# Designed miniproteins, single chains, continued (4): the designs that were tried, part 93

Each design is a single chain, and the fold is of that chain. pLDDT is the mean over its residues in the fold that is shown.

## One batch from the design tools (miniprotein)

Design m15447
Fold by ESMFold2-Fast:
Structure m15447 (fold): chain A 62 residues (1-62)
Amino acid sequence: LEKLKKIFEEVLGVKPINEDDNFFELGGNDGKTGELVKRIEEELGIHVPLSEVYEKPTIKEL
């Protein structure tokens, strides 16, 4: 969970990020969504489909 928050902060270039903050409201776009799912897979070993980020755009929901 702490690593997921760090990944969100680094991908978006903004901090602090709360677990309820919407990825797209903080400046997320298609390119950043791709970077986010890639980093989650590389650092946490979890595969998140791109569609999941659009459906559940907060740390709390992912």
Scores: mean pLDDT 77

Design m15449
Fold by ESMFold2-Fast:
Structure m15449 (fold): chain A 77 residues (1-77)
Amino acid sequence: MSKELQLLLSRAKNEGEKYLALGSYYERQGKLEEAIEYYRKALELLKAEGKPEYDLDIRLAETRIKVLLAELGKSES
């Protein structure tokens, strides 16, 4: 595991934040399909928390999924 990923995971307060960090990490490595999967898991967990503190993280994950799907040619207009 990279030093960057270890730091991100150590700062995560819950599983949703951990998956968000994993999504970001795999996106930076160009592993777009893996990044999408981790961002989707982050969305499920953060939405399940139902807290307004996660609204920005939820919106960012949704935006990243949309962008990455478009890059893979799997997104509709």
Scores: mean pLDDT 77

Design m15450
Fold by ESMFold2-Fast:
Structure m15450 (fold): chain A 55 residues (1-55)
Amino acid sequence: MAELEALLAELERALAEGASREEIQRISKQLEDAIRASPGDVGAAAIARAGEIVA
C-alpha cells in the first residue's frame, strides 16, 4: 500500500512539473508492477486514482 501511494504521488508530481515522457513511463511501469503485486481491491483503487491523475 505505502509503495502504491508513493508511486501515485510521484506520478502526480511528475505530471504537474512537466516531467519527460520517459520519466512518466518509468513511474507508470513501476506503478503497474506494484498494482499487479497488490490485492485486487487495492489494485483497483490504485488504477482508478492513476486514471484521475493522468486525465
Scores: mean pLDDT 76

Design m15451
Fold by ESMFold2-Fast:
Order: sequence, then structure tokens, then C-alpha cells
Structure m15451 (fold): chain A 60 residues (1-60)
Amino acid sequence: MEEERRKKAIDEAVKILEEIRKNGLTPEQRDKLNEIFLELDKDPEARKEFAARVAELIAS
């Protein structure tokens, strides 16, 4: 996965997760997250970066 595409996908997923923490999960958010997770799962570096971003979100 291209670095720019990877960063964009991770940023989008983290944004959705922050929204879920505030407002709860909607079907649209679930579908979008599934799409992003499938893309990230194809790239080990993307998975690693995503895990780090989620850890930061949880720590906040």
C-alpha cells in the first residue's frame, strides 16, 4: 500500500472510531470500517501503524 493511501485510510478509521466513542456505532460507520479494515489487513505496515493509532486513542 502506498504510504499516502495508508495514512489516509488509518486517519479515516481513527476518525470513525472517535465518533463511535461519542455517539455509538451506526450501520454506515460499520460498513465503512469494514472496508478500511480489509484494505489495512492486506499490508503489515498499515496494520502496525493502525494498531499504534488505536493505542493512542485508547490512552486518551
Scores: mean pLDDT 76

Design m15452
Fold by ESMFold2-Fast:
Structure m15452 (fold): chain A 90 residues (1-90)
Amino acid sequence: MEAEKYFEKGKELAKEGRLEEAAEYYQKAIELDPNYAEAYFNLGKVLASLGRLDEAIEYYLKAIELDPGYSEAYRNLAAVLRKKRELEAA
């Protein structure tokens, strides 16, 4: 219950473009519920938007570990891995 409240606040902040604050609330949700796959996924999205690509990869992998059927996490992981390769090839 409390983890979900922090998760919803993180989503609200992310929609407002307050990405650093959104990350803090997603981390609070994870601290309360370490199996919250969607919170790991949303933290990965926010970190990718902040250019923190290596951290985004780690959180997407954690979301997939917790929910192997998480199709969106696989798509976002693939996108971040492509972006990282493009930056390394430049």
Scores: mean pLDDT 87

Design m15453
Fold by ESMFold2-Fast:
Structure m15453 (fold): chain A 71 residues (1-71)
Amino acid sequence: MEELEEKLFKDIVERAGLTSPEAIELAREIAKLFVEAVKAMENGDTEKADELFRKAQEKGAELTRLVAAER
């Protein structure tokens, strides 16, 4: 599961071409929230999973705005 967080983090950074420390930190937060949401879903905790997915989506929107502003 920790391996999944690092894989997602690296995928986000590489695919989005992130170079700024702020964008990289957002990618890390998104990966962590997503992995925690998946774990909650696997354990049947749908309420926790929904909350974590929502938080990940908010961070994803912030990252998208930051990346767009850099282009």
Scores: mean pLDDT 78

Design m15454
Fold by ESMFold2-Fast:
Structure m15454 (fold): chain A 106 residues (1-106)
Amino acid sequence: ELEEIKRKLEEYERVLEMLRRGEPPEALAETLLELGFPESFAEGVRAMRPEDLEALRELLEEQIELYKEYLENKEDKEKRKELLRKIASLETAEALLAIGALFDAE
């Protein structure tokens, strides 16, 4: 569980740095596939327009901060549950953004 959270944090931080550097959607999608993200999500990201990539960046920045807060709160079980719910909501928003981009791509 803790090892999974640490791995996810590292994976999301890598993707966020690529977004911040303005890497093309194709490079982002290839990295997501390499990291084992769902193919539907990676292909959605490949289809993203600049406005979608900016929205994804904002969602990932918030999600990464929640993962960091989760790791800092080792003894606070209630806070950890709250953080996981917030993370799940952001992951859902990211998935919907990717699906929307894929539909817009024809």
Scores: mean pLDDT 85

Design m15455
Fold by ESMFold2-Fast:
Structure m15455 (fold): chain A 88 residues (1-88)
Amino acid sequence: MKPLSELSDEEQAKVFEAVSRILQRIDEAEAAKGRPLTPEEIKALIQEVIDELRKSGEFSDETIKRAAELAVKAISARYGIKVELPEI
């Protein structure tokens, strides 16, 4: 895949928008449960957000894949856990 820096400004903005939606969903789920999510719960939520982004038609498959990869890396670094990338 092309590096993120080789994407247009609009495509880069869409990747970061998709990442923000994934991270927001995780924050909302943790708030609703009153506890941190397990790696399995995080993987399931990322899959749900990916399905929603695809259904919306607002995001390309490349944008969704890049956003999922970045979100997994960010979450794994933030929480000190290993999260598997869901099937995209």
Scores: mean pLDDT 76

Design m15456
Fold by ESMFold2-Fast:
Structure m15456 (fold): chain A 94 residues (1-94)
Amino acid sequence: SEAALELAMAVGVAIVRALMADPAVEAAEITAVEVLPDGSVRVELEVEAKPGQGEEAAEAARAAIEAQSDLVADYEIEVEGERVRVTLIVKPPP
């Protein structure tokens, strides 16, 4: 659905902007977007933390996702040193 993709991109962009404003974050980007059979959208994000700040960057990601909690059905955050990977499931549009 075009509407589902537009909503998911808006959510992903809002999260990236919040992350880029955080002092623990060096870089953040959307790496993949996939519309699922149920009309939800999987959005994958990659976050690069500043040296030694992987946990702080993961906390920033969690806070940014919680700000979008009405639109996010589920999420996972994986931390590997300064590399933080985020997977979001964005709800279908109402």
Scores: mean pLDDT 87

Design m15457
Fold by ESMFold2-Fast:
Structure m15457 (fold): chain A 59 residues (1-59)
Amino acid sequence: LLEEILKDVLENGASGKNVLEIARAAIERGDYETARKAIELAAELGEEEGAKELLEELA
């Protein structure tokens, strides 16, 4: 389905890296709510290692 195709493209594209960068910027701004959501999305996009690292920084 289209939903699964989009997920696959995002997982293999630069989008996951971009989402991690957004999460990092949100943390620096003190916007932990946005950072948390971005970290979760980045993990789903294949950046699990980077997402876990940022999540530990939030703790």
Scores: mean pLDDT 68

Design m15458
Fold by ESMFold2-Fast:
Structure m15458 (fold): chain A 56 residues (1-56)
Amino acid sequence: SEAVEKLEERLAAAEANLAKSTGAARLVGEHELAILREMLAQARESEELARQILTE
């Protein structure tokens, strides 16, 4: 889905940036990555639940 796809793209970009980061930049990247992963997990769960309810 569009929202999940955009979050996956942002997560991939954040992971690539984290891989080349060190020190303080790495800490910032890890924080952003954690937030994006949580958002992605929630978006996927919401879409799965909506699908189960609407297409039962």
Scores: mean pLDDT 79

Design m15459
Fold by ESMFold2-Fast:
Structure m15459 (fold): chain A 89 residues (1-89)
Amino acid sequence: SKYAEEAEKYLKEGKYDEALKYLEKALEEDPNNAKAYAVLGEMYFSLGNLEEAKVLYEKALELDPNYEKAKENLKKVLEAMGKLEEAEK
C-alpha cells in the first residue's frame, strides 16, 4: 500500500500526526497490511512505548513472517525492554 509507504516517510520526518492519518487509510484499505502495523510499531518505539511497539511488530510478523525489517525492529524493542528490566542503578 502506498499509504503505508507515505506513513513511513512522515514517521522518519517526525510528523506523527501525518503518519497516523496515512496509517488509518492503509488499514481501512487492508486491515491485514503488515507494513502498516510495522510502521505503527516503529512510531510507538520512537515514542518509548516498548510494550505497544512489541505487540505491533508481532502482529506484522503474524501477517508476514518473512518481513525482515519488522524482525530486526522487534529484536531492538526486545533488547531495549531487557535493558530496562536489568537496569539497576
Scores: mean pLDDT 83

Design m15460
Fold by ESMFold2-Fast:
Structure m15460 (fold): chain A 86 residues (1-86)
Amino acid sequence: KEELEEEIKELEKKIEELEEEIKKLEEEVKKLEEEIAKLEADPDADEEKIKELKKKIKELKFEIGVLEGLIGILEGLIKLLKNSLK
């Protein structure tokens, strides 16, 4: 029982780390979206720069999706382990 409880705590800590990583990526996306909004309001703005920022947002959103998927897997494993303890 004790070893399984330690494994569960380790997995819960990993989920917390992934959630913090997602939060940082979401803040980065928000900053890039604000930058794009400012650039799109300027008629002299470089369209290539806007495209680069949009590409970066897509990459970050993809990374967020991967991390959310990993959290789902870890949550499923934690539930399975908790059921084995009780």
Scores: mean pLDDT 83

Design m15461
Fold by ESMFold2-Fast:
Structure m15461 (fold): chain A 98 residues (1-98)
Amino acid sequence: MAEEARELAEEALRKAEEAERKGDAELAAEAAAIAGRAAELAAEAGDAEAGELAAEAGRKAARAGARAPGGSKAVAAAGAGAAAAGAGTFAAMLARRR
């Protein structure tokens, strides 16, 4: 679970950075979706590091989606949601509530 979360977060981060360079709204949407999945897996595994990577990927995907020609508010929102989920991983949230 944790290894899968990290692999997906890294993939999302690379795709988001490529989407920013190319101005590719479809690639930004794909990066946002993968970042969201990585954030879910990170929360289930309690892996704060994977959650931080997913959050970074989500933030970059949101920026790429907003700036790309044909970009979408939905893609920007999806990336922002993934960033929020990653930042507030299950383990990190539990640790903070102590």
Scores: mean pLDDT 72

Design m15462
Fold by ESMFold2-Fast:
Structure m15462 (fold): chain A 67 residues (1-67)
Amino acid sequence: VHMTEEEFEREVAEALALMVLGVIKATDPDATKEQIVEELKRWAQRARAEGNTVLADALERLAKEIE
């Protein structure tokens, strides 16, 4: 099946976003839903500042799904 470069970049970004979520939960297992969303948004801001817009979009999308 055909996989485009854009599709590959999105899949990698989604996997990285899930890893960031895993790190957040591992660092503070008692974190509230609101705290997790806030942390994901902060990571998205860092990714965007570094020019990684695909990762930033994946992190922001994951935060919205949790809200």
Scores: mean pLDDT 80

Design m15463
Fold by ESMFold2-Fast:
Structure m15463 (fold): chain A 72 residues (1-72)
Amino acid sequence: MPLSPYEAAEVILEVMREDPRTSEEDLRRLEEAVERSRDPATALEAVVRAMSVATERGLGDEVNARLTELVS
């Protein structure tokens, strides 16, 4: 099933919330970026940026595992 960028954002937010190094500001910025998106393409850009931050913090594998579980 095609995963929407909004569903992907939710998974990234869940993983980032579990990391104690993630600030409330980081979460708020992602939530605001997705909410301001008028279309799925703009929302996807916000998700890609958030994924880059998660990967930099070593959370990329965890995000990918959870996204794969939702698609499978």
Scores: mean pLDDT 73

Design m15464
Fold by ESMFold2-Fast:
Structure m15464 (fold): chain A 94 residues (1-94)
Amino acid sequence: SLEEKAKAELAKDPNNVEALKTLGYVYFRQGKYEKAIEYLEKALALEEDAGSLALLGLAYAKLGKTEEAIEYLSRALSLEPSDEITRELLAELR
């Protein structure tokens, strides 16, 4: 599974950005938003990217943490202004 592969990669290198992003995505898909946030924040600390920022913002939104969601989605949109989905999601939260 993606989860098992990502965990194995992190066992070899705890700073493997792709493995951290993969676990963030896997936990998000499972509805485990707090775990998703944990791994996405670790990935973001190593490498800032629009996809991780957008997913982190969406995870915070799923937890009802609107202020944090707006912050991360705004940062994602700053990196990728053409992201229509992130723009629409941000508009719904404002």
Scores: mean pLDDT 88

Design m15465
Fold by ESMFold2-Fast:
Structure m15465 (fold): chain A 92 residues (1-92)
Amino acid sequence: MKPSEGEIVLSLLLAIRGLAKTEVSRGNVELAVEAIELMVKIYKKNKEKLSKEEAIEVLRVIREAAEELAEKTGSERLREIAEELEEEIEEL
């Protein structure tokens, strides 16, 4: 079966999440923040191509990554992103 655009987006975001977590473990907090911001940008540019279910899964993956890394790093930017994404999930 041909993968959907949502499946491709989700796979890419899971890979970026893994890289962001690795960068935090290496002390590269700024690069981890940039990775999470890239995930949000990818979602926003592709959200109209996603089903409601795919959008919820994508937002959940980004929110969980941002929240976990915010707790580990104290990044206010990551905390802000996690809060905004939680609100978007509630509105879907």
Scores: mean pLDDT 81

Design m15466
Fold by ESMFold2-Fast:
Structure m15466 (fold): chain A 59 residues (1-59)
Amino acid sequence: AEELLEKLKSPDPAVQRRAIQELYLKKDIEALKEALETTTDPRVKKMLEGALNAVKLRE
């Protein structure tokens, strides 16, 4: 999770997208919530919200 949170700080949208996809595949709700709380990029926040909602629907 920590390594993926580091990737979310990347200026590269492709790296950010991969990190979000990896968090989603891990079904790590806690890491997704932490990423939402720590990220300052509104685009990344929107993508993280989508991933978190998708994981919650699978519960």
Scores: mean pLDDT 74

Design m15467
Fold by ESMFold2-Fast:
Structure m15467 (fold): chain A 99 residues (1-99)
Amino acid sequence: SFEEILKNLDSPEAKLALQAVKEMLRAADESGDRSTRLLAIAFTLVADVFSAKNADEIAAGLERARQDVRDAVERGEISPETGAKIEAILDQALAQIKA
């Protein structure tokens, strides 16, 4: 329901994950690396947060985003430098959610 989604978005975990999305996009912008793949990863994470029922599902979304970033770096779609910065942002958010 819409009420369930709104309640979940007010959670500290959802706020941490959405802050991570903002920091990912900022890191990419500062690196000059605003690929379509990075936007797709960011939007997928936003969708995962909006559809998450609990903190574990938000954490799973962040872990998926981290793997997607690693795959994108391996495929040359994102620079290793940008990928490393984004992974650090996602790892920090995951550590805070799992605490």
Scores: mean pLDDT 83

Design m15469
Fold by ESMFold2-Fast:
Structure m15469 (fold): chain A 75 residues (1-75)
Amino acid sequence: AELVSEEEYKKKLEEEKKELEELKKKGLKLSELEKRLIEVLLKGHEAKLAGKEEEYQALVEEYRRLVAELEAAEE
């Protein structure tokens, strides 16, 4: 079982957020849906780091909806 301290968990979330921002900065030719997915992921990490669990869950729901839209757009 993976047990990490709250401090270690927050550090990992900040590192993941930086990696997502770097992907956005690389100027990949992303669709508007893919850009929105990255934005929602970044906001989700910020909400989780801030301890805003309700906001985080709302962002997870939005992420799932955007993933479904992306799949539909590719068909």
Scores: mean pLDDT 69

Design m15470
Fold by ESMFold2-Fast:
Structure m15470 (fold): chain A 141 residues (1-141)
Amino acid sequence: LEEIARRLRENAEKAKEVYKNLKELTVVGNSLSPLVGSLLSDAYGLAKNAYRYLREAARLVESGPSKLPEAAELARRAANYAKAAYYTVDGARGLMRKLLLQKGTPEEAESLEERLRENYEKLKEIYKTAKENAKKLEELI
């Protein structure tokens, strides 16, 4: 149980880093395209929900065996939010790639696409880890 609670806390801190990054990138995205800014704002909210559910799942695992079903459900919800977040970021990246094909695109657009790629990969790892922890919690019930 301690190892699963530790992995859920570590995954929550990764999700926290990602939603903070997405909040900053929303400002830059909005300056390049209101639609990119809107998608990144949505991804920020989704990643923040993944963080909240991962933290609560960890707390429930630490509360003992009677809370494992509830912790498993919250870890699964966190995985679903992380998945929705990386699909939303991928949508924003698709729009940025189209902007980068236009003559005279700002240098900030290239920097933004790179940072979106990094946060997309981090969200995929958060999703995978949350899903694996949910399954392990279900195997202990």
Scores: mean pLDDT 89

Design m15471
Fold by ESMFold2-Fast:
Structure m15471 (fold): chain A 92 residues (1-92)
Amino acid sequence: GSESPLEYYSLPELSIEEQRRLAAAGYLYFYTATKRTSEDGVETYVSRVVRFDGRSRRFEVVWEESSTSWTLEEARKIAEEKAREEIERALA
């Protein structure tokens, strides 16, 4: 679990049909982009894809990557793209 109780989760944009198929599979997908600052003031952006499994009622980090070269907007776009890839894999 994250130490950040106020972490903002975003839903990927899905068609109605994709939403129905995910609901039937019992999954919800979220993406996050967070900023981490080191002791030296180096800013790292962390992109994560989180799956909620309705059967176990648990959240799982299914993908994570970080970079000092990203902006927050770039990190969010990468996380959304990866969430879409994970959804496509789950529905395959």
Scores: mean pLDDT 78

Design m15472
Fold by ESMFold2-Fast:
Structure m15472 (fold): chain A 65 residues (1-65)
Amino acid sequence: AAEKAALLAKLSARERAILQLIARGYSQAEIGEILDISPATVSRHRQRIMKKLGLSSEAELRAFL
């Protein structure tokens, strides 16, 4: 079984912050504004988060959230 808390522990503080904002439905542009980073940087972090959590698609990410 996928333990959500254990998977979240693999993420850095920045990656967890980005994942929480994605979970709340914020866009890459909005997350960039909130965290003072570019939308491209948000996109790169999102891809790293998905790899660390073993997720391969947007649908899997939505199901995890």
Scores: mean pLDDT 77

Design m15473
Fold by ESMFold2-Fast:
Structure m15473 (fold): chain A 72 residues (1-72)
Amino acid sequence: AAARRAAALQLRREAVLESASLTVEAIGLVVEGTFVADEETREELLKKAAELNAQANAIEAQGRAEAEAILA
């Protein structure tokens, strides 16, 4: 039914938007790290960026799985 496809699309859209938001935040931290002279602070920013990218990937994968479950 069209309703199930709409629900699946909405979940995918929400997952993509949340994932994109985290990816943009991660890019911001990497850029900020480029201007930081303190190595400890730079390393901390890069670690946070990596964590955000990992979260973004997990959200994208989960959203895909949930959308597929609705269409099953």
Scores: mean pLDDT 82

Design m15474
Fold by ESMFold2-Fast:
Structure m15474 (fold): chain A 79 residues (1-79)
Amino acid sequence: MLEKEKKVLEWLASLPEEKRKEFLEEARKEAEEKGLKSAEERGLLLNEKIKELFEKEGKLELAKFVEEVIKLGKEYLKK
């Protein structure tokens, strides 16, 4: 597993349960409102939300990593 990927997962696991639930529920609700049906599309939205949180917290290196993941996912969906 990539070190940056591990740090993203560790950050999610370190969130208080209530904040983690709120974050995941917000992402799910936005995906439903946008009519996203595939796991890949929902995963891209979740990654966009994670990137925004890292930017707010000043974790720019992790935000850049998530942005790279989003770009790759969009390329595969464009096919």
Scores: mean pLDDT 72

Design m15475
Fold by ESMFold2-Fast:
Structure m15475 (fold): chain A 55 residues (1-55)
Amino acid sequence: MSKEAQEALEQGMAYYGAGDFQGSIDAFEKALEIDPENEVARRMLELARARLAAQ
């Protein structure tokens, strides 16, 4: 994984843990823009979207 994709993934996970699901979505989408095959970013994006929709 590139350093930029890793940083975007870590940012998204930080937002997710803080309950900022919109922020996490934006960060995970950025990670997927850099690394489209990033399975972790894809799964976390799905979880963040589900959490946002459930509120």
Scores: mean pLDDT 82

Design m15476
Fold by ESMFold2-Fast:
Parts: sequence; C-alpha cells; structure tokens
Structure m15476 (fold): chain A 70 residues (1-70)
Amino acid sequence: MRKITDAEILEVTARMYLALAKRAIENGDKETAKELAEQVKKISDQLAALGNTEAAERLRKEAEEIEKKV
C-alpha cells in the first residue's frame, strides 16, 4: 500500500473546495464562495512550495475565476 503524499492531499482538498465554491455560487452564497476560493489560493501556494507548480497554477486560476463571479 502506497502512502498518500502531502502534495496529493493538498490537491484533493483544493479540488473539493473548488467544487464547494461553485456550489455556493449556484446557491447565491457569495461570501462562502469567496472564502473557499481564498483557501484554494493558499493551498496553491503550498503546492508551489512543494514543487508541484503546474497543479498550483491551475488551481490558482480556477480560484481567481470563482472570485470574479462573486
């Protein structure tokens, strides 16, 4: 059995937050969507620090798109 890496956990967590942020926008909860997008941006910074820059850039762009909709 393979151990899950910190980068893998962060990426999964960020994707879950993005899904929740999109759901919050659909429900008209702009404040929750903005907070979740900010959490994704923080996770993207952590992924970049771990050397996973491609995933970090992708997640950051998605979070910024969420912020533009609120």
Scores: mean pLDDT 82

Design m15477
Fold by ESMFold2-Fast:
Structure m15477 (fold): chain A 64 residues (1-64)
Amino acid sequence: SLEEEIKKLLEEIRKLAEELNTPELVEIVEELVEKLKEIGLEKAKKVLESLKEGLEFIKKVLEE
């Protein structure tokens, strides 16, 4: 389901935020979830996927 996919994406984003040592990102992600629920689950998923890709890219650059 979309809700389960969103939950998984949120957990992956929280893990990435921890790895980047940016606890402020966790709070931003939580607020973003509330706003994204208002615009619809499909759009929420797309935004969270983009955010995850961005965080993974930052991590990769920092590890090089």
Scores: mean pLDDT 79

Design m15478
Fold by ESMFold2-Fast:
Structure m15478 (fold): chain A 108 residues (1-108)
Amino acid sequence: MKVVAEDWVILTDAEGRVVGVAKLRLTDDGKFEVEVYLAGASPEAVKALREELKKYGIDIKKITVSDEAVREAIRELTGEVFPTRPMTVEDAKALAESLRVAAEHLAR
């Protein structure tokens, strides 16, 4: 499938700490795909994020759990350094909602 739109989404908490970054793609058949980079996550937190994104029809193609990779991605995208923290199970719904909003913007 061909990619028709893509964007990077920075995943932040209410305190401005970065939990992760995601590369969101819209394919030519109208499907959403995401590659997620998380500063840290338990297997339970990763499972919760997958379950929430599945509800929105967003397919996870890749998950990388690496604080270094997240810090590098933020520097490349913004030129700035932000504090990072691991993703919790409680973050999963809010982060999936942020990706759903970004997906709606890509489709317009």
Scores: mean pLDDT 83

Design m15479
Fold by ESMFold2-Fast:
Structure m15479 (fold): chain A 65 residues (1-65)
Amino acid sequence: MEKEKRERLELEIEASLELMAGSVAKLAGDNKAAAEHYRKAAELYAKIGNEEEAAALRKLAEELE
């Protein structure tokens, strides 16, 4: 139980860091890097079962390309 909770928490932290990196890249005008970070965040959110957030981030990444 604790190991599974740790793995989920680590994925959530990674997703948050990717989302932050994507936002920073977007503000810097690097739309390609922003899209890559948002796609990584979407993959991580999908792995933890947050499909709503994953779908939103995939759409945001597509709109940047």
Scores: mean pLDDT 81

Design m15480
Fold by ESMFold2-Fast:
Structure m15480 (fold): chain A 91 residues (1-91)
Amino acid sequence: SEIQKLLDELEKKLEEAEKNGFDPDIVREIIQLADRLAHLAEERGDTELAELFSKIRELAVKILQSTDPEEQKKLFEEMRKLIEEARKLAE
């Protein structure tokens, strides 16, 4: 499925972001992937899945706007949990 492929890409970008100290360019790529996933879920009528991807996008925007490494870490952990939830719904 296109959603599963993009979820795999999203997880790879999360691993890159964690290793690179939440590099703004990588976080922007996460925002773009989450936005694309939200639109695809909306087109399928999967409202719960679309809401999860929208929340993931919001968390990524907050990471990009934050200057506090502890806040970025907390937002990142919350994002990982939502991605795991999205994977289960996308099955």
Scores: mean pLDDT 87

Design m15481
Fold by ESMFold2-Fast:
Structure m15481 (fold): chain A 55 residues (1-55)
Amino acid sequence: SEQEKINEELRKLSEEFGEKLRKVAEEISDDEEREAKIDELVEEFGLKAEEVLEK
């Protein structure tokens, strides 16, 4: 069903987002650069989630 596909896509996006956040925390030791990268990832995740929800 369409709803099941949306739920699965959102789950995958959430998992990818979490993995990216973990990688940033491991690889970027500068607090300012880390915050900027996290903010970028949050914005990207939000836009992708909105796109999925509007399908």
Scores: mean pLDDT 81

Design m15482
Fold by ESMFold2-Fast:
Structure m15482 (fold): chain A 65 residues (1-65)
Amino acid sequence: SPAYNAGIAALKAGDWDGAVAGFRAAIAADPNDADAHDNLARVLEATGRQAEAAAEREEAARLRA
């Protein structure tokens, strides 16, 4: 996914806002992209958005089951 790849590039650059935007766009294109949910959870957790991070992490785990 181009959006997922953009999210990863932003994450590697330390661009938290760009990473959130990229992973959310990837999820919008494919809601079953477990890697996008997992990486979004990591960024949200790192930025103190714990409730949103927990929800995304649970969704990633459900999709990988």
Scores: mean pLDDT 85

